# Ledger of designs, part 88: designed miniproteins, single chains, continued (2)

Each design is a single chain, and the fold is of that chain. pLDDT is the mean over its residues in the fold that is shown.

## One batch from the design tools (miniprotein)

Design m7254
Fold by ESMFold2-Fast:
Structure m7254 (fold): chain A 98 residues (1-98)
Amino acid sequence: SERERRVEALRLMVDTLEATLNYAKQLLDEGKEEEAKRVIIDTLELMVQLAEAFGLPDELVEYLRKALEEAKTATPEQGIKLLNEVLERLRQHLAELE
């Protein structure tokens, strides 16, 4: 069903974001600030692409696009906070469908 496809997409996005968040934190701990920033931006670009591909609500797609634009001008530490906020929002959407 459409609901089942959206649940699967949100789970994939949550799992991917959790893994990437841990990796970005590791890069920052190693002093690799530029690599951490690229990982954060690339991950948010992927979140937008997945949300569009799986037909997630326009409001969520727009939210992710705004997070992506904010990440482009953010510090790596601010980018980590953004990823945590996006993760929480995706978890909320998943909970509403389950």
Scores: mean pLDDT 88

Design m7255
Fold by ESMFold2-Fast:
Structure m7255 (fold): chain A 68 residues (1-68)
Amino acid sequence: MEELKKKIEELERELKREEEELKELEKKYKEDPSQENVNKLVATALRVIGLEFEIELLRKKLEELEKA
């Protein structure tokens, strides 16, 4: 269980980094709405979604283990 908690914390730190990158790319897109900036924004947004999903899955696994 402790290893799972550490993994969640690590992914949450990674998510925060990706969210900051997303904010910078969103700012870039507003200043220069080029296809390249759109592509970078979309790619980073998908990465954020993936991390959020993985964190949710691990949190659910932790909850089930705490019930057992």
Scores: mean pLDDT 82

Design m7256
Fold by ESMFold2-Fast:
Structure m7256 (fold): chain A 80 residues (1-80)
Amino acid sequence: SDEDIDRFEERVIELIRRADSPARDRLIAIARALAAALKAGHISLDEMVAGLKIALREALPADVAEELIREIEKLAEELS
């Protein structure tokens, strides 16, 4: 549902904010754009997660990126 996608988006944004990165605002914008595309039916949940993984790996130190990716994948499983 749109409510479940909104909650997922909010939790992803909170994880990004905790990482305290110079890329924070860009990563938040990417998360919002992917969530909007998912709500519009343009992408799947798997495609949203894949997009987030690419963005996080490009923007963050490897250890931080992989920690956030694990938490995001766990949150996405709750929607499946």
Scores: mean pLDDT 88

Design m7257
Fold by ESMFold2-Fast:
Formats: C-alpha cells, structure tokens, sequence
Structure m7257 (fold): chain A 66 residues (1-66)
C-alpha cells in the first residue's frame, strides 16, 4: 500500500510538471492562434482534473494506513 502511494505521488509529480510546461507555453507565446490556445487550455484542464483525482486517491489510501 505504501509503495502504491509512492508511485501515485511520482505520477502526480509528472502530471504537475506537464501542467507547468503547458502554462509556460501559454505565457511565453501570447501570439498563439486562438485555436491552439484553447487546445492547450483544455489539455491543462484535463490534466488538472486527473491530478485532483490522483490526490484524492492518495488521501484515501493514506487514511487507510492509520
């Protein structure tokens, strides 16, 4: 169970790094076409949703360890 939590935390970190990369792309490229900007914003939204789910799972699993 602890090993599963550690793996989930590692995957969460990877997702958070990808989100940061996409946000940086939006900030560094203000001249991005509207279509491309919306695509990146949607990708960020999906990844943030997934990160939230993973954080929820980690929280539940950590409570079971107590």
Amino acid sequence: LKEEIEKLKEKLKEIEEKIAELKRELEENPDLPEEERKKIELEIGILEGLAGIIRGIISILEKKLK
Scores: mean pLDDT 82

Design m7258
Fold by ESMFold2-Fast:
Structure m7258 (fold): chain A 76 residues (1-76)
Amino acid sequence: MRDEALKAAEEYQEVRRKFLLILDKMSDEERKELLNKLSELQAQARKAFAAGDYKSALEYFEKATKLLEEAIKKIE
C-alpha cells in the first residue's frame, strides 16, 4: 500500500507538471474551479499519507490525476 501510494503521488506530480504547461489555455473560471478541487484532493491525500492511511492517500492521488488527465484531454 505505501509503495502504491508513493507511485500514485509520483504519477500525480508528472501529470500536474504537464498540466501547468497548458494552464494558460484554460479560462480564469475553469482554472480557479479546477485548481480548488486539485488543492483539496492533494491536501486530503497528503494528510492521509502522513497519518499512515496509504489506501486513502492512493485514492485521493488517483482522483487528482484523473481530474488533470480530463482537463488536459479537453484542452488538447
Scores: mean pLDDT 81

Design m7259
Fold by ESMFold2-Fast:
Structure m7259 (fold): chain A 61 residues (1-61)
Amino acid sequence: SDLAAGVELFRQADEAWKKGDYEKAAELYRQAADLFSRAGHTDFAEYARKKAEEAEKKVKE
């Protein structure tokens, strides 16, 4: 399901973040946000999008 796929990608994004791979984390958070949105979980999608933006800021710093 899109929800299950989104959860898996969000988990992978968290692991990338922990490793300092913020570029990969941003990409995975954005993919998770799209899947959460398709599953109708707009709150999860907004949260994942916010995490992607935070990861993108880390790349620029």
Scores: mean pLDDT 86

Design m7260
Fold by ESMFold2-Fast:
Structure m7260 (fold): chain A 60 residues (1-60)
Amino acid sequence: SVESLLKTLLEEMKLMNADQSYIDEFQAKVRAAPTEEEKMRILLQELKDLQAEQDKKAAG
């Protein structure tokens, strides 16, 4: 669900020492999305971006 994925991403962002302002802006962006489908798209894109960042850390 949107809520479960959002919670997971927020926990991952905190573990990666993301700025609180970045976390707050991300939450606001998800809340501002007009449909649940758009919220899911935003969440899934962030999940892909976090995975890509972890892959970069493994390669660099």
Scores: mean pLDDT 78

Design m7261
Fold by ESMFold2-Fast:
Structure m7261 (fold): chain A 91 residues (1-91)
Amino acid sequence: SLQLEADLTLAIMTLYLAIKAAREGNVDEAIKLVEFAIKQLERIRKEGGDKETVDKAIELMKKALEALKNGDISTAIEYLEQARDLLAKAA
C-alpha cells in the first residue's frame, strides 16, 4: 500500500537522521528521532509490513535507545545502522 511504502521510507530516513545526530553528539535529538522511528515501525507492523523484519528492527532500535540514554554512543550507532540496513534490504 502507498501508506506502508511511505511509512517504511520515513522510518529509514529517520534512522539516517538519528545516526547523524548521534555521531554529532546531539543525543537528545537522536533519542527523539529513534522514538519517532519506533512509532512508525509499530504502525507498519499493524498495516501488514514484514513482521519478522519490523520486530527485529524495533528490537535493535530499543537497544540503541537504551545505549543513547546510557551515553554509549558507539554501541547506539551500531544498533541504528543494523536497523537501517535491515529495513533498507526489506524495502
Scores: mean pLDDT 87

Design m7262
Fold by ESMFold2-Fast:
Structure m7262 (fold): chain A 59 residues (1-59)
Amino acid sequence: MEEPPVLTPEEARVLALYLKDPTASLAQIAAETGMSPAAVRRALQRLLEKGVLKEVRLA
């Protein structure tokens, strides 16, 4: 088992909400985290880059 990737607090919050409800929209995650939709999208991109997520599907 490899070490878990180091996540920023924003990335960790976005990941937790996405795992709880994978159908959540960018706007919904942004509202729950207090982030802008652009910041949420960037956090998801970084999670993909770190291999935490293989693919992001947002409704």
Scores: mean pLDDT 72

Design m7263
Fold by ESMFold2-Fast:
Structure m7263 (fold): chain A 60 residues (1-60)
Amino acid sequence: MPALSDEEILILRTYERLRKEGYVTLREIAEATGRSVATVSRQLRRAEKLGLLKLERVKR
């Protein structure tokens, strides 16, 4: 999507892949993408506010 950076797209795609296997922690997404937990949290919430996804089964 043109409104998202490559980093944001990577984080969102990683979240979608991991959530299919059950509950996902922000730390797991951060480790899989090489980003900080704070960055992952911020970008997932931004995407939810933009209506791009619904945040489900995410733990800290």
Scores: mean pLDDT 72

Design m7264
Fold by ESMFold2-Fast:
Structure m7264 (fold): chain A 64 residues (1-64)
Amino acid sequence: MLSPEEERLMRELDELWRRSQGLPPELRERVGRLLMEAVRALAEGDLEKARRLVEEARAAVEAA
């Protein structure tokens, strides 16, 4: 089972991935890279890095 914090981050990753599908290809690729890096950080147990990458991806989606 995931911790509550990990579960929250996974839910945010899923939300941002769905939102990215409506973006132009260039922005979609950028957001996709940030989300993949966040997944790697979660797999490594680096929750602080994962949170930062999720925030960066959200900012990119919202700026579009």
Scores: mean pLDDT 81

Design m7265
Fold by ESMFold2-Fast:
Parts: sequence; structure tokens; C-alpha cells
Structure m7265 (fold): chain A 64 residues (1-64)
Amino acid sequence: SMAEQGKELAERARRGLAAAEALGILTPEIRDLFEQAVRAAEAGDLETAERLLEEAQRKVVAAL
């Protein structure tokens, strides 16, 4: 269901945020992108959540 997809995306965003924090690369920009992805996913805006999560992931990879 869409609700289950939103929950999964929100959980993925929270895990990404925690991982970036653990690696010492959690900049304000990366944090804001993951937090926005969580909010979008919880609001049922799956397309925005996926886009923001992908953007956050790209910035995490670039910071490694």
C-alpha cells in the first residue's frame, strides 16, 4: 500500500540520517534533506520523498 511505501521510505531516510551522523558527515544540508524526506514520506508525498532521499544519498557519497 502507499502507506507501507511511505513508512519504508521514512525508515530508509532515518537510517540514512543515523548513518551520516555515525560517519561524521552529517552537515546541516544533508540533515535537512533527510528530515525533509521523512516529512514528505509521512505526508504521503512519495515522489518528493524519493527525490529528496536520492539527493541526500548523493551528497553522502560525495562526502565520503
Scores: mean pLDDT 87

Design m7266
Fold by ESMFold2-Fast:
Structure m7266 (fold): chain A 82 residues (1-82)
Amino acid sequence: VLDTASPEALEIAREVVEKYRDEIEKAVKDGNETELSRIVVKAANDAVEKASERLTPDEVTQAVAVLAHLIGEIIEEVKKKL
């Protein structure tokens, strides 16, 4: 997915993940699955809104897929330190 994403889709996904990084890390550290799910939904909606303003529908899908990968990486990094 990352290998096929446009630079613009990658940029939006990175901007959105950095906006929510601290909230994601805290939810994972706290073991708060409900809050983590809420943050993920908020981040996905933010990415769709930002991408839809500038990108094609295919690139919007790419931005959301990249965001999911980046969030997964943060979750795994935090879990390794617990």
Scores: mean pLDDT 81

Design m7267
Fold by ESMFold2-Fast:
Structure m7267 (fold): chain A 70 residues (1-70)
Amino acid sequence: SLPSLPSDEELKAIIERIDKEMEERGITDPRARFVAHAVAFFAAASDGKPLSPEEIVELAIRTAEELAKR
């Protein structure tokens, strides 16, 4: 298994914030949502914590917006 999630609560909160922000912004593209979730999981699982939870949410939403921008 992947390393135990010492931040299971943080990860859940991040995903919930991403979903909320996407709904608020009208991003309904399922591909954008999947990529936003993938970005959050990747950032949360990375060795060394370069981003705060709020920065992870922002990065995921910006990625989703770029994908939905067609």
Scores: mean pLDDT 72

Design m7268
Fold by ESMFold2-Fast:
Structure m7268 (fold): chain A 55 residues (1-55)
Amino acid sequence: KKREILDAALRVLERHRETLTPEQVKKAVESLLNYAKKEGLLTPEIEARLQELLA
């Protein structure tokens, strides 16, 4: 299920954020944002989670 792939990727990125550089986090967030838009999964919840990763 496409939503499960997105949720899993977000959890992995959130868990490993401290070990990644800000540039790596930004690129990962951009990739996930593009995936969410393409699959019609961009909800306010998903958008907020991606925004928090960039803060």
Scores: mean pLDDT 78

Design m7269
Fold by ESMFold2-Fast:
Structure m7269 (fold): chain A 62 residues (1-62)
Amino acid sequence: MAEENRKKADELMEKAIEYEKQGKFDEASKLYREAATYYEKSGDSVNAVAARLLAVGLELEK
């Protein structure tokens, strides 16, 4: 279960980075927040915090 949540989080991070490169900051921010939730469910608190900070960074630049 934790392994599946971590894989899902990694996939969401990749998609968020792709949307960010396209200038789709709203979509990227949502994906970073979702990735953080899956990292938290997998017990990966460090990557969960990192993903949340990326989402907040994009939201503050609006």
Scores: mean pLDDT 81

Design m7270
Fold by ESMFold2-Fast:
Structure m7270 (fold): chain A 60 residues (1-60)
Amino acid sequence: MLSEVQKLVGLADLEEARRRGLVSEEEYEKMVEAIEKGDKETLEKLAREARERAKELGLI
């Protein structure tokens, strides 16, 4: 359950970031693959980068 919840939150944040132009199409695809593989390292790296951009833009 926790892993599924984390994946859902990650996907929602990622799609929102993509809609706002914070991540590229290639970054989006890489993130989706990482979620499917359970690659936490890649997920955390890409999610952190997207969140930092969102903070700079005042979105979060």
Scores: mean pLDDT 67

Design m7271
Fold by ESMFold2-Fast:
Structure m7271 (fold): chain A 67 residues (1-67)
Amino acid sequence: MPSLEEAEELFKKGLELEKQGKLEEAIEQYRRAGQIYRELLEKDPENEEVKKRGEEVEKRLLTLLTS
C-alpha cells in the first residue's frame, strides 16, 4: 500500500527536479505524490498532516500545469 513516507520522497524529488528546471519530470513526481496523499486522506480524512501536504503538492502541480 502507498505510504506517507513514499509520498514525502516523491514530493522531495519533485522539488529537486523543479529546482533543476526539469519541469515535466517534477510534474510527474508531484502527480504521484498527490495521488498517494489523496488515497491516504480517503482512508483517514482527519489526518491534518496528509491534508496539508496534499494541498501543497496540488498547489505546486497546478502552478506548473498552468504556466
Scores: mean pLDDT 81

Design m7272
Fold by ESMFold2-Fast:
Structure m7272 (fold): chain A 85 residues (1-85)
Amino acid sequence: NNYQQKLAEAQGAKSEALKLMQELTKVSNDKDAMQESLKRYQAGFDSALSQARQSGTTQAAQQALDQAKQTRDAAQQSLEQQQAA
């Protein structure tokens, strides 16, 4: 089922993004701002996943997945830049 598969992928990408953001917080000059961003992102992502589950559509699940992947990739890039510096 493409819908369930995309929901699982979105949840996985969200978990990975949150872990990367937590690691990024450890090396950030503004830990408070990073923690607030993490909190807001988690809440927004939980909302998106809830909407996808409520709608039951592959489109909503894909949207949640795309959002998670974009944030995960951005967090990974930021962490790599911090480690390279």
Scores: mean pLDDT 76

Design m7273
Fold by ESMFold2-Fast:
Structure m7273 (fold): chain A 87 residues (1-87)
Amino acid sequence: MKNLEKAVEILEKQIAVYREVLAATPDPARRAALEAAIAELERQREAVKAGKAVISDEDIASMEEGLKYLTPETILQELDARLASAA
């Protein structure tokens, strides 16, 4: 139970960072990619809330580590790399 609650909290923090980047992004292609990423994180959050996911201590540690590196700059770099590969 505590791991599911913590996973939801981490996912909500990730969604908040992505929404902040989206609010500052005027480019339509980047906005579409950010909206898709937010939708996927929201789907993951709802699955965890539904109790259908098994979240281990190792999963929480991995998610917390990922959150430490999740900045607006990191998100934009990853999006630019993906968009360059798709072009």
Scores: mean pLDDT 79

Design m7274
Fold by ESMFold2-Fast:
Structure m7274 (fold): chain A 58 residues (1-58)
Amino acid sequence: VVEEVQRLAREAYEHAKNGDPEKARELVRRMLELLKKAGYPVAEGTADVLTDELVARA
C-alpha cells in the first residue's frame, strides 16, 4: 500500500510539472481512494484540495 501510494504521488507530481494537470488530478484521486481503503483518515473534499495544491505548486 505505502509503495503504491508513493508511486502514485510521484506520478501525479511529474504529470503536474509536465503540464498535464488532468492526469495529476486522477492520480491524486486514486491515491486517496487507496489510502481510504487501507483505513487511513481521508476528509471529504481532500482530493479536491490536494489536487488544487499540487497543480498550484507545479
Scores: mean pLDDT 71

Design m7275
Fold by ESMFold2-Fast:
Structure m7275 (fold): chain A 96 residues (1-96)
Amino acid sequence: MSAEEYYQKGLEAYKNGDYLKAIEYFKKAVEVDPNLAEAYLFIGKVYYDMGDYEGAVAAYRKAVEVDPNLQEAKDFLAEVYRKLGKEEEAERVRAA
């Protein structure tokens, strides 16, 4: 199965609220293609929806590392830093 096929299965699981299946498929997508920044972005979104803000930060930072032009990952990273009371980190992400 391709990275894109795993990514699409992850999106379907996420839309259905199957957060653990979504994470499993998105992780399989990045195992096949480590440069698939959008899969890291969605791993972050799943962790955020589960209330795991530290897991969300790790995944969003990885998405930005893989694709520094993925503005959505920067926006969500800044949002989750604010949820954690890390205003300085949130402002640095906006400035980059």
Scores: mean pLDDT 86

Design m7276
Fold by ESMFold2-Fast:
Structure m7276 (fold): chain A 61 residues (1-61)
Amino acid sequence: MSPAERAAVRAAVLLGQGREDEALAVLQTVASPETAREALAALRRGDGRGATELLRKDMGE
């Protein structure tokens, strides 16, 4: 599993548990704060693919 995909999956699990601040923190370990916020918003909409793609672009994958 790619680092971007792993971060997106971990953040999605945390969001499902109501742990939004921790989900954002996980995304910020692999992406800029701006991209992490955009990916978090995508995960809130149920768009796991979009979130992963945003992270991959920020990481140069």
Scores: mean pLDDT 83

Design m7277
Fold by ESMFold2-Fast:
Structure m7277 (fold): chain A 80 residues (1-80)
Amino acid sequence: ARAALAAELRAAVAAGAPLEELLALGVEAAVLLARELGKEEAAEEIRRLGEEAVRALREGRREEALRLLEEADRVAEEAA
């Protein structure tokens, strides 16, 4: 579930979909899921990385945003 969500977000960023809405929703969903599973530290790190990814997208740095999303996915995997 977490890896699939992160992959879908990465694909949306790469494809140039309406990123601000999709990324914000995806990050919130991932944070909420991590909290539901009792993984508070992972949830906080995912939120931090997600906020940095949104900033990178706002500045047109899609490659940096993808890198940050990959790190968020790594955090989710580590917490599993």
Scores: mean pLDDT 73

Design m7278
Fold by ESMFold2-Fast:
Structure m7278 (fold): chain A 55 residues (1-55)
Amino acid sequence: SSMHKQLLSLIGQILRAIGDLYEAKWRGDEAAARRARERLDALIQQFNQLVAQME
């Protein structure tokens, strides 16, 4: 797949991870919130790396 398509996919995944994090916090599920935050951090790192390669 093209880098541009991968970037758009990552943006969608990041938005979902943010939603998961807020849902977990709202429910008081600290373990789920921790996992969602870890996933969000990994996705942001991947996003930043891909954007740097597109320049």
Scores: mean pLDDT 85

Design m7279
Fold by ESMFold2-Fast:
Structure m7279 (fold): chain A 57 residues (1-57)
Amino acid sequence: MEPLGLPREQAPAVTKAAHRAWGKSLEEAERIFLEAGFDPETARRLAEAIVEQDKLL
């Protein structure tokens, strides 16, 4: 995603990390994305997006 500075080649890694972060707290989701190799700012934004998605359940 260009707004997050992510290259298209990382899309599969984002999807896999998002699946693992689903249903987790914001802190755990952020940690999962950090462990997947994303920088802290990107990891935080991805974690927030996943937590927002989970809130709909």
Scores: mean pLDDT 67

Design m7280
Fold by ESMFold2-Fast:
Structure m7280 (fold): chain A 81 residues (1-81)
Amino acid sequence: SEKRELLLRAIGLAIRAIGLQFEAELLGNEEAKKAAEKALEYAKEALRYVDEGDLEKAREALEKAEEYLREAERLLAEAKA
């Protein structure tokens, strides 16, 4: 159950990160693009840790992915002003 929950969280974060990368590229926001790219990297790392059975490292990677997603969203919101 926990492994499945972390897997679904990692997949969801990866999809969101891809969407934010696309939005940042369309808006020419290089900082937001880099933040979204980092979010995707950590989401992929979380997927790898889930596959390896290292659920603690998977949670740490998910936390970092969520931090970079929030940063990308913040930067994109500021750029719309």
Scores: mean pLDDT 87

Design m7281
Fold by ESMFold2-Fast:
Structure m7281 (fold): chain A 61 residues (1-61)
Amino acid sequence: SEEARRRLREAQVDYIAAQVDYVGALIGKELGELSDEDVTAARNHLKEAEARYRQAEAEYR
């Protein structure tokens, strides 16, 4: 359906963004610009985005 395709696309974009944010948080912590809490928040967002992406992919296929 169009809704399933839209949800999959949105989930893909969020998942890619979450991966970039997580890598950025790791680099920021290494440089002393970000905290352990920032890394934890980015990791949690990545886990949620991945779960949503997998669900959207299963619903589309």
Scores: mean pLDDT 87

Design m7282
Fold by ESMFold2-Fast:
Structure m7282 (fold): chain A 101 residues (1-101)
Amino acid sequence: MIEELIEAIEKGDLEKVREILSKLPDDVQNLILGAYFALEKGFPKEQLVEALTRFYGLDKETAERLLEALEKNPSIFYEIAIERFKNIPEIDLDKLKEKAK
């Protein structure tokens, strides 16, 4: 399932990404969101690969592919983050919407 998600992100298929995410457990969705926010803040990719392999059990190649796909298609991720966090008043949705464009 993670492999299918990475492929959908790589293709820029927002509708397929939404479909796959709706079928994933909350912890996996939070993993993907956390990885993207860390990349956005400029965390080193090597440290994120180690975190994904160590704490979430992804193999190194899969972790590297996920991070590369997210970095190349950030707009897909901002749309998902807006949809997930739109009902949390402490989240700055206007800032997320600006980056989704």
Scores: mean pLDDT 69

Design m7283
Fold by ESMFold2-Fast:
Structure m7283 (fold): chain A 55 residues (1-55)
Amino acid sequence: GKTPEYDAAHKQLVEQSVANGVENLKLIVLGKPKEEIDRKIEQDNKELAELQQKV
């Protein structure tokens, strides 16, 4: 079976992925500059990659 730490990390990865997607959609709807949106997506992808390494 998986450890509680692994299960928590997996849950965090999924929840963070969803939260990032929702926030990025809000930025697009609000008409934020493409450069700002692109930078946020790059940061989100880096953070998700770091979380994924813990799973």
Scores: mean pLDDT 77

Design m7285
Fold by ESMFold2-Fast:
Structure m7285 (fold): chain A 58 residues (1-58)
Amino acid sequence: DEEKAKEIQKLMSEAAKKGLSDDQLNEVQTAIVNKLEEGGSLEEAKEIGKKKIEELLK
């Protein structure tokens, strides 16, 4: 799952560049991990992560 890890790391890096705090980054990571643990796809996990980033930037 190196490709999945790289994709998630890329999304987290972009979130950090957008100015999210460590606490906000933890919220994004938790949402991604929870979706994957529920048996969600990488695409679904990335979508949840992106939505969480948008929420936290407002």
Scores: mean pLDDT 80

Design m7286
Fold by ESMFold2-Fast:
Structure m7286 (fold): chain A 103 residues (1-103)
Amino acid sequence: KKREEARKYLEKGNELYKQGKYDEAISYFEKAIELDPNLAEAYLNLGRVYYKKGDYLKAIEYFEKAIELDPNLAEAYRTLSEIYQDLGEEEKAAEYKKRADEL
């Protein structure tokens, strides 16, 4: 099934992310969502990579998509909290942190 292939691309992307190969990791995560558009973990990982690259707008977009697909992704809420803290939006940062802590 395409979902098994998507998971393999997700795993490859994670290996590349750990090595700091962010552009290659993005390519693999994009292949994962092409095969399984509902794979919340792939959107979560795209958000993480864009955050590490300093692209906060893309990071927010992908994290919002991840929590839309899976509202129980505590990591997405925690990283959105970190992004909003970096942007100086303390109230939004606190709200996302609270949601993460409730999961």
Scores: mean pLDDT 86

Design m7287
Fold by ESMFold2-Fast:
Structure m7287 (fold): chain A 75 residues (1-75)
Amino acid sequence: MKEEADKIEQRARELEKQGNYEEASKLYVEAGELYKDVDPQKAARFYVRAAKLYKKLGNTEKAIEYMKKALELAS
């Protein structure tokens, strides 16, 4: 699980560097889901990154959704 999530994170970072925010945000969400039960603090960090990218894409609804998920896990 951790090895798989690390590979997804690496792909997400690469896509983000290339300006592909749509695919990067989806992969950050997948990484967050994989860490949710193992490392909630790390999962929250991925949801924050996804939320920031959705905001850049103008998808305010998903940005709010994932920011709330991050806040719940960080509490």
Scores: mean pLDDT 83

Design m7288
Fold by ESMFold2-Fast:
Structure m7288 (fold): chain A 57 residues (1-57)
Amino acid sequence: PLDQAVQTLREQARRSPDPEVSQRLLDLADQARRAVDAGADPEEMARVALEGGRELL
């Protein structure tokens, strides 16, 4: 779930015409990955990251 969420956010960032939105989407993807690497639940972090991305779009 996390890998799919990160890839989705990165693709949205790449296609975004707004550089601020693009950077925030990339930051959400990186934050989710780091949280999971630190022991957070991948499914929960995927959900939180995708939710944050939707708020930016």
Scores: mean pLDDT 81

Design m7289
Fold by ESMFold2-Fast:
Structure m7289 (fold): chain A 70 residues (1-70)
Amino acid sequence: SKELEELLKKAEEIGTQLQDAWLNNKPVEELKKLYEEFKKVAEEIIKLDPSLKELMEEWLKRMEELIKES
């Protein structure tokens, strides 16, 4: 669906922003804010397509590890 495609694009954009922020040593508060934004989008993706739950949980785990290492 178009709604799912837009949410997946938004998730990818937030993921890229978080990784760029981490690479550029941005404040941990900025990384946490991006993580919370991603988590909200991931919840909507899972609601529309439950088959993507494992993928969304994997991305959230990777982001959480980056924040812990900051």
Scores: mean pLDDT 86

Design m7290
Fold by ESMFold2-Fast:
Structure m7290 (fold): chain A 106 residues (1-106)
Amino acid sequence: GLNLTDILQELNRVEIKLVKAGKLEEFLKYAEPYKDQGLKPSVLYFLIGVGYLLLDEPEKAIEYFEKALSFDPENADAHYYLGLAYEKLGETEKAQEYFDKAERLR
């Protein structure tokens, strides 16, 4: 059996593989059963956001990172990845605000 950290590492590996293949919907179906195994909605929405960012869809990534933060406002990773998404949009000052927020939450 896998502990929660091992599950998250496996989900990240599967996400990278499927997203690079253009199969984000397959990743979502793969991740769905893990909700019943203690995967918090904040974590699931964060992973979906990362998937969109890897597909170079930063506007969609922002929607899902904001959903993740609605469940866990102190998620430093979600703030950091919001910074990366805004940086991809050329919103340099807004990106820096989120990077600073992420650092402050450590």
Scores: mean pLDDT 76

Design m7291
Fold by ESMFold2-Fast:
Formats: C-alpha cells, structure tokens, sequence
Structure m7291 (fold): chain A 71 residues (1-71)
C-alpha cells in the first residue's frame, strides 16, 4: 500500500500542515513554511526530519490540495 495524504490544513498565512498515513496506518505530519520552502516532518514516534523543497512551496501545496480533492 502507498503512503497517502489525509489532510492539508492552513495554520497561518505562511504555514501549512500536511497529514500523511503510511501503508501500516502510521501517521506523520509535515509542517511547510511557504516563505522558505522548509518542511519539517514529525513522525508518530516523535522523531523529526527537515528538508527544503526544490520547487515553489505554494505550488507544491496547491498540487497536493488538488490531489486530495480528487480522491
């Protein structure tokens, strides 16, 4: 089973949270900074990973919203 997006939530004008569910039902939350493109993923076990998007963050989030709406 593939990892899926379950929600995309606006936190503030520059922050979006994306909720994921893995094939085993494990959840992760990605916090996206729309100004910098920095993404912090918080896993269910409390670990975090941080990376910067190579594409425009607003365009990436818009694409994820369209994918979620089509599901």
Amino acid sequence: SATRITAVTDVDATTVEITYEGPDGRKAVATVDLATGEVTVTFEDGRTATFTLETDAREAVAALREALAAS
Scores: mean pLDDT 80

